# Ledger of designs, part 19: designed miniproteins, single chains, continued (4)

Each design is a single chain, and the fold is of that chain. pLDDT is the mean over its residues in the fold that is shown.

## One batch from the design tools (miniprotein)

Design m12623
Fold by ESMFold2-Fast:
Parts: structure tokens; sequence; C-alpha cells
Structure m12623 (fold): chain A 97 residues (1-97)
């Protein structure tokens, strides 16, 4: 479990029941070698997309927004199962380059 993501989930939750459900989902997330390989590939592709978006950013505020968005996206990969990871990877392949 990623400590940074756990802290963000704890800070975000205004409803303790919803927060508990999200934390339980994180602890029970699929950790097969296949799922971890998909997460690694998705992290790499998200980094490439982030670099492209940052190259087009015209202001510091826009850069912060892009960086925060991609950081959140990378952390959210810990909550996805193999099927969801495969779906996301296919979608990103369609939109890259």
Amino acid sequence: MREELRRLLEERGSDPAVLAELLERLENAERTPEAEELREELRKRLEELRERELARAESEAERQQIENGYRAAVLSLELLNKEELEELLEKLKEEEK
C-alpha cells in the first residue's frame, strides 16, 4: 500500500464510512504480477502524457494543475483491478501520439 495515497484518502474523506470503504479497497487491491506489470506500463505512459502536456503549458498555474492531475492518476492505479487496468491501457494507447 502506498503511504501517500493512504494519507490523501484520509484527508479527502468527509464521510468516515466512504473513507473506510476506499481504504479497504486499497488494501484488497489485486497485486498479481500481471496487475503490477499493467500498473508499471500505465505509469510510464502517464509520465509521457504529462511531459507532452507540460510542454504545451503557458502558465505556472496550468503546470501545477497538470502535475497534480497526473500525480492523482498515478496514485489511483493502486485502486484498480486487472480488468480496469487493461481498459485504461487500451484507452491511453488510442490517445497517445
Scores: mean pLDDT 69

Design m12624
Fold by ESMFold2-Fast:
Parts: sequence; C-alpha cells; structure tokens
Structure m12624 (fold): chain A 88 residues (1-88)
Amino acid sequence: MTASDIIADIRDILVANGIVSESASDEEVLATAVSIANRFKAGNFTRQLKSVGLDVPAPVPIPDSIPESKLRSALKALDPVSATLLGL
C-alpha cells in the first residue's frame, strides 16, 4: 500500500462523513484525520501513518459544525481496532 493510496482512502472516509470536501489537500486530509484520532485518543493511527513514511502534520481544530456522530463514524473507518477498544 503506497502513501498516496493511504491518503486517498482517508480522503474518501472524511468526504463520506462530510468532514472535508473532495477537493481537500493531502495535508488538510491528514491533519483532520490526526485531529479526529487525537480527540478519541487513538494513538495507534498516528503511529501507523508514521510507520509507512507519511509526514504527519500538526493537528487542526475540528469545526463545531461537524456532528460528533460523524467524527465517530470516521474514526471507526480510519482505525476500527482503536474504535472497538474505545467502545465506539
């Protein structure tokens, strides 16, 4: 699995949950995904991104306009193991 494939999969998940636009940059996609993982303390996700050589950007604030249910749905798709362990 290439870095580009991983970013594309993350983008698809975030777009499907209405969190980012389909035109979002790779940096915006990664920063948003990391912010969601950090919100739920899913530290394994950030570790996996670093292990495949992705430059992981600093977390960005998640807009209040995004429902918690959509953030939870995104986390379940991004890191199903951590989501299961967190009871999501």
Scores: mean pLDDT 75

Design m12625
Fold by ESMFold2-Fast:
Structure m12625 (fold): chain A 77 residues (1-77)
Amino acid sequence: KLEELLKQLAEKEKELQEAVAKGDAKAAVEALKKGLELAKEIARLVLPPEEAARAEALLAEMEAKAEELVKKVVEAK
């Protein structure tokens, strides 16, 4: 399952890069949010419970701020 999740994460990273290159903030936000959800599942599989909980909390904060983060990246280009 970890290998499958890593493959899906790589696909979302590519989608994010393509969306940013096109200046498509909406597509970039969607790709980032899906990537962060996959990262939470990966953290749960590879990290000890305490570390996984910390990683999930951080990733949830990033997901909540995904729209703002993408806007800053797109505007910086």
Scores: mean pLDDT 76

Design m12626
Fold by ESMFold2-Fast:
Structure m12626 (fold): chain A 87 residues (1-87)
Amino acid sequence: MASVEELLARFAELFREHGVPEEEIERLVRVMTELARSLEAQGASREEIYRAMWAVAVRFAREWAEREGRDPTPLVEELRRLYEEAR
């Protein structure tokens, strides 16, 4: 089973493949890491943490794609696949 850190790394790699600037990826990774840590401290399950990370990643993907004039669908579908594979 993938760890929270592994899922986060895979999301970051996916964003890089789609041309998201490294500075924006670094900021997103920091936000998601802080979110995961906060949920862990509250006793959240891995599934709850994964779902929260996926939700943040999807929101960012849609906002970024809209700003760049790109279709968010391929990126969102790949994010969903990574989330489902992580379990």
Scores: mean pLDDT 82

Design m12627
Fold by ESMFold2-Fast:
Structure m12627 (fold): chain A 105 residues (1-105)
Amino acid sequence: MTFRERIKKFLELADEVYERVKPYLTPEEKAEMDRLYAEFKKVLEKILNGEEVTKEEIRRAILNASRFLEIAYRVAKEKGDEEVLKLVDELNTYVTALLIYERLM
């Protein structure tokens, strides 16, 4: 799997997690997840489009993605949604790949 394919898969899985947890979210949690999702998606889409990204943009995308996954994990755990918990664990492996990419820049 290429780095671009990994980013595409990350965005697909993040969208799936977001749609699945949406019904469980408070208005405040939804607003925070919307903000975090928009921020990391913007940076990852720049990479997919072959646009230049700075090390700082990648670091911010990783931070925003990690925080998004923390909210999703907490909410899914509270609701007993084991399928979402599994998806979050899978997404965390992709976040680790982004951390390796940032370090190599």
Scores: mean pLDDT 83

Design m12628
Fold by ESMFold2-Fast:
Structure m12628 (fold): chain A 81 residues (1-81)
Amino acid sequence: MIAGAGSGDGAILPDGTRGKGGATAYENFDVGAGVVSDDGSKIYTGTAHNPEAAKLAIEADRTGNGELGAKAASLAVQEAH
């Protein structure tokens, strides 16, 4: 999952509210920490294999907390194959 790089406020969260952009650090590690489809059109990060990384990225974006975003990125990198 890649958060919108052009958005200063971050992605729409599961509860429908707009995030604060704290997940940008997580975005920098999506390609390296997830599974990219053969055609490069989909990136799977922090879902089936590392849901905690996805959860922290959402929380970071929700609160504007870059520290949580960095933690999510760290967990996502740990799951890289």
Scores: mean pLDDT 47

Design m12629
Fold by ESMFold2-Fast:
Structure m12629 (fold): chain A 98 residues (1-98)
Amino acid sequence: SSSFKLSAEEEEILEEIARELADTAAALHAAGASPEEMRRALTELLRRKAREYNLSAEQVLLAGALAATRLHGAGLPDEVVRLVYEAGREVARELEAE
């Protein structure tokens, strides 16, 4: 879905998910978590949210992109930003396979 088709409520839900995803990534990075640990935690969080809110693959990708934007704006390393994008793509692929 394009941003022009999202309701204000849908945008708020995706932004809240993006915030939680970004906060989780930042906290794990600060704790010295490995890329493998971060990817696992981020994909598990996003899978849980996708089930809870019945998100589409496109909405999952958007949540990941919004989280990546927040992390980039906060000055986090590019590797952390990439992990969030990869988590979004992984969960979206799983949803498309259903």
Scores: mean pLDDT 83

Design m12630
Fold by ESMFold2-Fast:
Structure m12630 (fold): chain A 81 residues (1-81)
Amino acid sequence: SVYTFTPEMAELLAKVGLGPRLTMIEAIQGVLDLIIKEKLYDPNNPNIVDVSSVMASLIGVSKVDLSTDSTIEDALANGIQ
């Protein structure tokens, strides 16, 4: 299903090059692809990512552990209209 995101989430998604109407899988994959492309992950532990440049204004944190946290998915889900 295609979702329309809130203005706040749409602004965040625009920062990562995505539009405001996406499937959840496309939105998650786009954010993860940006993390990989910009090398925002810790080279000693690729589950640790620095999200300060892409999500800090929404989440309020600079780092996320993808192995224990659902922060990216939860932020996207909470931003659906």
Scores: mean pLDDT 70

Design m12631
Fold by ESMFold2-Fast:
Structure m12631 (fold): chain A 55 residues (1-55)
Amino acid sequence: SSTKPGRKLTIEDVRKIEEMVKKGEAPAEILNESSSPVDEQTEVLEKYLEEKKKE
């Protein structure tokens, strides 16, 4: 994306990503990659929410 997003990672967002990594649902690269855009992290969050909705 060429435009700056209005969304910013929160502690809760990071916590959710950590949960996904811990469960093996997401690569640890998400946390280690300083160049990881919010797009990639948002994808992980979306997957996390989908799992919760499914339950």
Scores: mean pLDDT 64

Design m12632
Fold by ESMFold2-Fast:
Structure m12632 (fold): chain A 86 residues (1-86)
Amino acid sequence: LTPELVALVEAIVAALEPEAREAQSWPPEERRRVHLRLLIRGLHEAGLLSEEEAAALLALLDDPEAAVAALREIMARRQAELEALA
């Protein structure tokens, strides 16, 4: 992850702090959903996820394991694309 992406995600998380703080008291499964939603939003705003990829991942938030698996697959594909261009 680039420093610019980390800073962008941190800025988005800070802006969404009230929602993130409320999630701290939730069960681990619900808290994981909130964190995944924030991560997907941050990655989309950073341009690492297309609108379609972000929407597909958000639709999987009720199944966090499927959402994580899909995100890993997309990120692996993105990494391979970047390496192929280098």
Scores: mean pLDDT 67

Design m12633
Fold by ESMFold2-Fast:
Structure m12633 (fold): chain A 85 residues (1-85)
Amino acid sequence: AQPFFDEIEELRERAREAVPLVRAGRFEEARRIVDEVIERLRLLIDLIENSKTVSPYKPVLIEEARRVIEEARRLFEEALREVEE
């Protein structure tokens, strides 16, 4: 369970790296980072859901991964609005 939590946290940190790139006008690079994070989290969710192992952490990991996907989208959209203002 810990390796999956560590990967989800790494992806959250990577998504946050997109914010300074947006502020620097590097929109395509920032979007690529956000898209990469979302895709990796979706693949992780699929891997966890298709696992034959019964684990109490499975639903918690899936919920956390989904939260990070939403956070990544929100951070990117908020940074874009700050640059437009």
Scores: mean pLDDT 81

Design m12634
Fold by ESMFold2-Fast:
Structure m12634 (fold): chain A 56 residues (1-56)
Amino acid sequence: SMPSDEEVSEVLALMLREIARRYPSEETKAWLEELANDESRHPVIREEARKTIEEL
């Protein structure tokens, strides 16, 4: 709806990177792959999930 949804998604995207960096695991990678392919998620989240997978 409003820009606040994008701002919240940007914060969540930062959290994705921190989680993956601190807890690199097969489970984390699978979770990120699911997020990257989940069309119900904001594009910012999906794009960050894809980038984070490449950094693992």
Scores: mean pLDDT 78

Design m12635
Fold by ESMFold2-Fast:
Structure m12635 (fold): chain A 89 residues (1-89)
Amino acid sequence: MEVTVSVTRLPSGTIITTVVADDSVEPGSVVVVKLYDASGKLIAEKTVTMQETPMTYYDESGKEHKLYMATIRFESKEPVTVEVEILPP
């Protein structure tokens, strides 16, 4: 499974984590996102089920593939480390 993780921090302290996976992800798979502070303490954890998107891409043979996505939001004004896990159903 190919996975892309994007983390966006806004000036307001909002942190948006977006996880995109290819169509090899199993239906009902969940994304677990954990935030750690600068000392390594776990400060937040959220779990979201991956959703099929209307976004598609075409491989070199012209075969259509769908993308799956999960978006998780946190609030923190302090520096954080983000860990992402994908778990099957």
Scores: mean pLDDT 79

Design m12636
Fold by ESMFold2-Fast:
Structure m12636 (fold): chain A 94 residues (1-94)
Amino acid sequence: SELIEQLDNAIESKDYDEFFYVLRTVILNSDDYSEETILEILEKVETFIKETPNLSSNIINSLKTMFNYIVNNSKSKEIKEKAKEILELLEKKE
């Protein structure tokens, strides 16, 4: 997926504007993407959160807002559960 490649590049370069652009695009247009593609993107974000010990409060709060949106609006049980797992990780980061 072009979006997955764009996300990988954004994480590698620490381009948080592009990172949040990709996440927003997928979340707001979730019906245009396969469940597999959305889950792959969420798994990459989860890995990013786990591997980045000093995430700024602005990044944490933006991610919390996005994942709460997924929990409340996704029709997929698997996507909702993955978003809940990521929210629990973000709470541990403070």
Scores: mean pLDDT 84

Design m12637
Fold by ESMFold2-Fast:
Structure m12637 (fold): chain A 87 residues (1-87)
Amino acid sequence: LEELAEWLEGEARVYREEGLDAAAEYYELAARKAREGDTEGALEYARKGAEEVIRHYRTTLSGSKLAAVETAQEIRIIGVEVDIELG
């Protein structure tokens, strides 16, 4: 879970630098839950972070560009699920 927490902290840093403060906050919470061993909380907050990224880009993107953002966030959440399952 330490590697998962480090990755989630990295995602939070990237989104904070991009000005997506709400997404960054949720990924920071997900990382904290991962460090606590709360895998359900980590996944829940990572999903909320992904939802905030998608919400932000819905205001500026449409069509295939928005679909690419949605797909990228889904892949990230699948990665979190896999990391939790595999340890």
Scores: mean pLDDT 82

Design m12638
Fold by ESMFold2-Fast:
Structure m12638 (fold): chain A 82 residues (1-82)
Amino acid sequence: SKSKNVALMVGYILLGIGYALDGDYDKAIESFEEAIKIASLNGDEEKSTALRILSIQLKKFGRTKLAEKYQKEADRLREKAK
C-alpha cells in the first residue's frame, strides 16, 4: 500500500541520515538508493519528491555531484508529470 511504502521509504531515509552522522557515507547512499526505489513504486511524483529531499541531504554531506544528479532527475520527472 502507499502508506506502507511511505513508512518504509522514511525508514530508509532515517537510516541513511544515521549512517552519514557516523561518517559512513557509502552506507548512507545505499540507504538513500533504497528509499528512491520504494518511492519509484508509487510513481514519478513520489520519486521526484524523494530525489529532491535526498539531493538536499547529499549536499549537506558534501556529495555535490550526486546531489546535482538527483536534483536534475527530480526536475525532469516533475516537468513530465505536470
Scores: mean pLDDT 82

Design m12639
Fold by ESMFold2-Fast:
Structure m12639 (fold): chain A 95 residues (1-95)
Amino acid sequence: MEEEVEELLKKVQELLDKIADPNMTREERLQAVRELARAVDEIFEALKKLGKEITDEQRDEIYALLGEIARAVMEQNYDAAREAGEKLLEVLKSL
């Protein structure tokens, strides 16, 4: 995996840790979710520059997981947010 994608994956992990942090406010967690969506889009662009095609099905799965994380944060279900985040990171690493 290119170094740029590896740095973006580290950023995703840091944002997921922030989302799961009980000391963060709801607004800080929602901001981290917005930054997470942006980091995912940056990963897609980096992979595109490497000549890797992401299927519509892979994109749909990733955006569904982002939506699940956002919903869990809004509902204060941090265990669900963590589980969805772990699945998201595994899917992104498999690209």
Scores: mean pLDDT 82

Design m12640
Fold by ESMFold2-Fast:
Structure m12640 (fold): chain A 83 residues (1-83)
Amino acid sequence: MLDEILKEAEEMIEKGASKEEVAKFVQKSLLEIAETVPEFVALTLRMQAMDLVRAIREAKSPEEMKEVIRKQLEIAKESIDLL
């Protein structure tokens, strides 16, 4: 699931999607995953989704946007893998 989110986000960026569109997509995707995990992990994923939206908005290039998404989704994966 996280790999699919990353691929779709990267495709959106390559097609010229705005930072707001990419941020909303990634946020919605992480919040949907948060609904499928225990509450103690869901809280962490919701916080990570907010941090990622901020990082996407602050990115200065498409490459930087891809990098912050990859990095944050890797952290989210580690949180899920603790289950």
Scores: mean pLDDT 82

Design m12641
Fold by ESMFold2-Fast:
Structure m12641 (fold): chain A 84 residues (1-84)
Amino acid sequence: MSFDSIVDLLQDVGASPEVIQQAQQLLSEASQAVQQGNYDQAISNVEQVRLLVKNATKDSPDVTLYVASHLTAIGVIEDIRVLK
């Protein structure tokens, strides 16, 4: 699955450039980890993206839930866990 929509969402909610950069890097690393069969690392990287969003949007918890829902809906976390 493409992670572009998650990065776009972070930009739309006004996340800082640092948060966007870190999220993009973590999602790229997660994709690589899946390709290498390192599912624990991939899951960890995706969870770190959720924590970054939660920290950046502490005054808007619905945004954090929306990002989490989006990640779940595209099956990224579920696919990684199933293959673990």
Scores: mean pLDDT 65

Design m12642
Fold by ESMFold2-Fast:
Structure m12642 (fold): chain A 81 residues (1-81)
Amino acid sequence: SMEEAREQAVEALEKGDYKKAAELFRKSGPEGQGGLVTAAALAEKGYSPEEMARAARIPTPPASDEQVEKAVETLKKISEK
């Protein structure tokens, strides 16, 4: 389900598995995609995985397809460092 994908995405984010988190957030529908955008923005600012996971659990506005693509790219780039 979309909710299961979101929960798995938040757990992956908390563990620092940003690539897995990005893929799971993409599958979690509009609310989970909002969480992806929030997580990527916090990651760019140097927040901890635990802080990003906590924020990603907060309900967010639906993200646009362009924002989702940018957020996926951001998390993948951070995972390569």
Scores: mean pLDDT 76

Design m12643
Fold by ESMFold2-Fast:
Structure m12643 (fold): chain A 67 residues (1-67)
Amino acid sequence: SEAAREREEREREERLRRVGEEGTAELARLEAAGIKNEEDLRRMMEAAARAIAAAVLKAIEEEEKRR
């Protein structure tokens, strides 16, 4: 039904917003730690990517548990 699609879309948007907020906070923390060279920049980007991936997986798992 249309109502089911709308609820699913709103839930998806809310999950993405929460994941984005967590990812932004982690990036801000890494930036505050400072970047002094290219190696540190690559390390920071890798850590940020992992944090975002972990937040996405956590959001998916929480949604499955709340069925």
Scores: mean pLDDT 73

Design m12644
Fold by ESMFold2-Fast:
Structure m12644 (fold): chain A 70 residues (1-70)
Amino acid sequence: SATTERARAWFERAKELAFKDPENAEAHGRGILEQGRALGARSADGDAIRAEADRVAGEVLEYGAAKKAS
């Protein structure tokens, strides 16, 4: 749906910003999850939107952790 496509586009931009700011990966991840819940609550595709938010937040947290380990 158009709503799911807009949500995915938002999550991809949020991921790009998070990858430029890895020290704040946890804050970025929380923001992505919060937006996923908010968008999911307003859409018939809510499960798909939340699943995408969970996936993107996971990638952001993994990248941030990898940067701390380096």
Scores: mean pLDDT 84

Design m12645
Fold by ESMFold2-Fast:
Structure m12645 (fold): chain A 108 residues (1-108)
Amino acid sequence: SSQEQAILQYQQIVLESGSDTEAFLKKLGELLEKMSDTEREALKAITITALSIEITGLLFQEKDEKKREEMQKKWAELRKRLDAAKTPEEIIKVLGEMYAFIEKMRKS
């Protein structure tokens, strides 16, 4: 299935890229160029699921209610933008912003 293929390709790129976000996004962009629209939607869903687990952990650690609300609002905005993204370039741009947001939250 397109979802199974997307999961396997995502896992391969994660393993090949290690902790290098730039290398990860480059490999993911190359994969997206070769994918059908259905496969791109499946890969977006898998990626957002992984990132949402991480954001949920960060939200649980944040004790300031106003900061939590700001994080939730920004994450919801990024999720809507990812959902609207159709081209590999649009998808990678939003994912790059999502990864940058997570890194910023980890340092706060």
Scores: mean pLDDT 82

Design m12646
Fold by ESMFold2-Fast:
Structure m12646 (fold): chain A 71 residues (1-71)
Amino acid sequence: SLDELVEETVKKLKEAKTDEEKYEILLEFVRKMREQGLSQLQIAQAVSKIGEETKDGKIMNLLGEALQEES
């Protein structure tokens, strides 16, 4: 489910030690959302949940970069 994907991604992000590891985790998250054919609303909800759970501006910047790469 989308909620399980978000929870797993947040867990991995909290355990990651480098920006490179965080970017790879976020890139995989975006790829999985794309493979599931999620709507723009569902993607926006998932992005919002990542932001609320991490509260990290650097993670949100990296997520923005990953979304552009996979667009």
Scores: mean pLDDT 83

Design m12647
Fold by ESMFold2-Fast:
Structure m12647 (fold): chain A 78 residues (1-78)
Amino acid sequence: TSEEMRKLLETFPEEQREKFLKALTARGIGDVYAEEGDYRAAAHAYEVALRLLTELLGPDHPLVQETRARLEAVRAQL
């Protein structure tokens, strides 16, 4: 949820906040490409988001797992 995202953002140091916002932006770009049916572009955007989120939160974090699920869903269309 937006409230969970806001709380996560507030826990990061300044440098990591920028990285987190870039990760969320990449995920959003992936969502737009997926809606347009450009699954290859969506997969690339989700891969960037997943890498950044995994570096920030670790592989077991729910947000990382959700981003991975989105990536797997678009890859299934390729």
Scores: mean pLDDT 84

Design m12648
Fold by ESMFold2-Fast:
Structure m12648 (fold): chain A 108 residues (1-108)
Amino acid sequence: MERAQQLIEGARNNIATAQANLAKAQAYLDKGDFQKASSYASAAAVNVSGAFVDVRLAREKAKETSPDDQERILKEVDDLEAQAKAQEAAIKALLSQFNSKSSQLQSS
């Protein structure tokens, strides 16, 4: 079904945008620009949230397709959900780095 494919493409776009924002957040964190790093990490979190919405809706729409299409669509949805979960973990790791670097700046 075209609608399931559109949702899959939406999830892929959200994942790609989240990856770009995570890369920018890490680069700014490495430069000590915590404000910009936090801004890009927040943007990445919004994109990851959007990806989770898209994969849930695509999974629901897959049930309205042929059995052959369902297996293919569900595999794509599972792969995209795994990518979004990995990005969510990366965002949490980045936020942990903010706390660590903030503590170091307060030491002597």
Scores: mean pLDDT 83

Design m12649
Fold by ESMFold2-Fast:
Structure m12649 (fold): chain A 92 residues (1-92)
Amino acid sequence: DEILRELEELIERAKEANDPVLAKLGEQVLELVKEYQRDPSKREELILELEVVRGLIGIVLGVSKIINDEETKKLAEELLEAADRALAALKA
């Protein structure tokens, strides 16, 4: 299925979980993928921005593990996987 639908689902789940940070990071991944679809000439710039967002998701995942927040951990893991797939698609 389409990466955009997966990202939209993860954003809604983050909102329902009252996790505004993961929701915002998911929205940033979604917007970067949409920008690439509109203008592939921006690939290099969008890859760099997406790598930064991926790093921030990784920090949220790390924090969730330290504080034993299983809901945030699961969402951050799934969002990180989606971001990695988006990066792979942009680099292809």
Scores: mean pLDDT 85

Design m12650
Fold by ESMFold2-Fast:
Structure m12650 (fold): chain A 57 residues (1-57)
Amino acid sequence: LDELERKGRELEEQIDALRQQLLASSGAERDALLDQLIEVGGQYAEVLGKIAKLKKA
């Protein structure tokens, strides 16, 4: 559980960093950052799902 919570926090930080870069970017760089944000967001959702399952009694 602790490892998953740590991974979730790391992914959350990556998402925040990508969002900030996205706001300052344009053209092809923005498109590449959007693709990365979608991928990292998907990984974050999976980690949250695993945490939720492990917290069930």
Scores: mean pLDDT 80

Design m12651
Fold by ESMFold2-Fast:
Structure m12651 (fold): chain A 79 residues (1-79)
Amino acid sequence: MKEEAKQLLEKAVEVARKISPEAGETMREALKAYEEDKEKFLEALNKAVGVMGSAPPEHDEAIREALELLKKAVELLEK
């Protein structure tokens, strides 16, 4: 379960990097926080979503893909 969530987060980092280096870096921070503490993970994840949401419309498809990966990872953590 946790390992599968980590793999989804790693894919989200790769998708975020296609949007911008900053989005990729904030997603990487969320992946690190996931290994440390659930509360810190959620805070870092909210920051990453905010950074991606400020990207130009040409990145809408990549943003949707990253958000779907994040939703699946969060669902796995709640089980």
Scores: mean pLDDT 75

Design m12652
Fold by ESMFold2-Fast:
Structure m12652 (fold): chain A 59 residues (1-59)
Amino acid sequence: AAMAAAEAERRAGELGQRYRDLLVKIKNGEITDDELTPEEKRIREAYEQSEKALADIEA
C-alpha cells in the first residue's frame, strides 16, 4: 500500500547515485559541462545552492 512512498525513495536514491557518478566523471575530466543534460545541470545547480545556503546559515 506504500507504493508511492517506495517509488519516491527509489527515484531519490537512483538520482543521487547517478549524480555522484556524473560528478566523479566530471572531476576526472571524462565529461565536459557541455555534455550535461538540462536535468543534470539543474541537479548540480540545486546541490550547489543547497551547500551555499547551509554555509550562509553557519557563517
Scores: mean pLDDT 63

Design m12653
Fold by ESMFold2-Fast:
Structure m12653 (fold): chain A 91 residues (1-91)
Amino acid sequence: SMDETLTRLREEMSAMAVRAMSEVQEWTSTVPDQKARDQIVNDTSRRIGDLFRSGLEKARAGEDPQEVLDEFRRGLDDLVKEAKKKIEELQ
């Protein structure tokens, strides 16, 4: 059913988001400035949340769940890459 498809998509997206945030938090742990660490973590978390909500809304509107998942994965990869670049500039 569509509800089962949306539940599975939400679970897969959630797992991807948790892994992405774990990676960002691990990288930020080496940044001495706590305020800078917190800002990178909070900004990345907010933007992941925006992508997550947008993806689920698109799927509910009838977009292909696989395309939504692929777009979300690409967005997460970009956000993690951006966060790592910011962290490298602080080291």
Scores: mean pLDDT 88

Design m12654
Fold by ESMFold2-Fast:
Structure m12654 (fold): chain A 89 residues (1-89)
Amino acid sequence: SEVVELVAKALAALRAGDFAKAEEYWEKARELAEKLTPEEVAAALALVPAEVLERLRAIIRATRDDDLASLDPEQAAELARAEALAAQI
């Protein structure tokens, strides 16, 4: 699925520290998901739990605002978890 491929690219970019590309791939995945039926979205995202997608989105948004120095311990832990997940996908 194109949505799953974009999510995988977003996670890979996040792992590489390329937050700008991670945000671009995530937004493209979100835009495509909005155009799919609920069944197609479920099939496309079956590989990636919704919790992980929500965490990735929050991390990318914080990074976009150039607020990395202000990440709280929970956000830093979520970034570490997203990077660990990128290694598994």
Scores: mean pLDDT 62

Design m12655
Fold by ESMFold2-Fast:
Structure m12655 (fold): chain A 75 residues (1-75)
Amino acid sequence: SQRERNLAVLRAALEAIEAAESAEEAQRLTYERLSKIPGVSPELARILAGILGQEIREHGAEAVAARLRERIAQL
């Protein structure tokens, strides 16, 4: 379902941020993890990973992770 896909995407992004030591690594890990989710194209995964990396550079990893946790809790 779309809800299950959205949850998988948010969890993959959160896990990437928590595993990464930098915004660049978080972006790379997010791309790799999102590309493995059924229904997420490699192109979409690249776009979403790029957006996540930029948000981490602007707001910090902890703030972005907190927002993702809130979104997961609301699904």
Scores: mean pLDDT 86

Design m12656
Fold by ESMFold2-Fast:
Structure m12656 (fold): chain A 89 residues (1-89)
Amino acid sequence: SQAALDAMKQFIRDTAPDIYARLQAISKSMDPDSQAEMVIMIAQAIMRGKFDVANDYLDKVQDMFRQNPNADPKAVIADIRADFRKTVL
């Protein structure tokens, strides 16, 4: 829900404001579903104390869009989701 996403955003901002700023800058041009998945992914990494993993995922998203500015955000998020499950689970 939007309320749950807003709560996750507030949690990220409160706990890791630098990561929150990066997340907002990177995801602002994405579709709403992809934005929501990025928020959930980053919040889960931060909840586990994995701030380095959160920054690495943001770096991966930035690199993918630097290499292909027309990349489909849903495809990028799906690829990163697979890596997320291996790294944090």
Scores: mean pLDDT 82

Design m12657
Fold by ESMFold2-Fast:
Structure m12657 (fold): chain A 82 residues (1-82)
Amino acid sequence: MTPEQIETGRILDETERRVDEVAERVKANPQASPEDVIAVGSAELNITMFRLLHERGKLSLEDARRLKENIDEIIEEVEAAL
């Protein structure tokens, strides 16, 4: 693996961990909206798809950073609603 591929993997791992933490809070909250559940599920699916691209060597560092930024926005919106 190249240094860029290693960094890309680290960004994906950190992003996945943060989504998992928010997903646990949403699942534990009986007042969570359907929109919050869908938003978290969409983030989990996007991480899975990007991980497949990374395993194929087709995910750039820039793409991983953009994914993290987009997911961070989703997390902030969901946490504001909780």
Scores: mean pLDDT 82

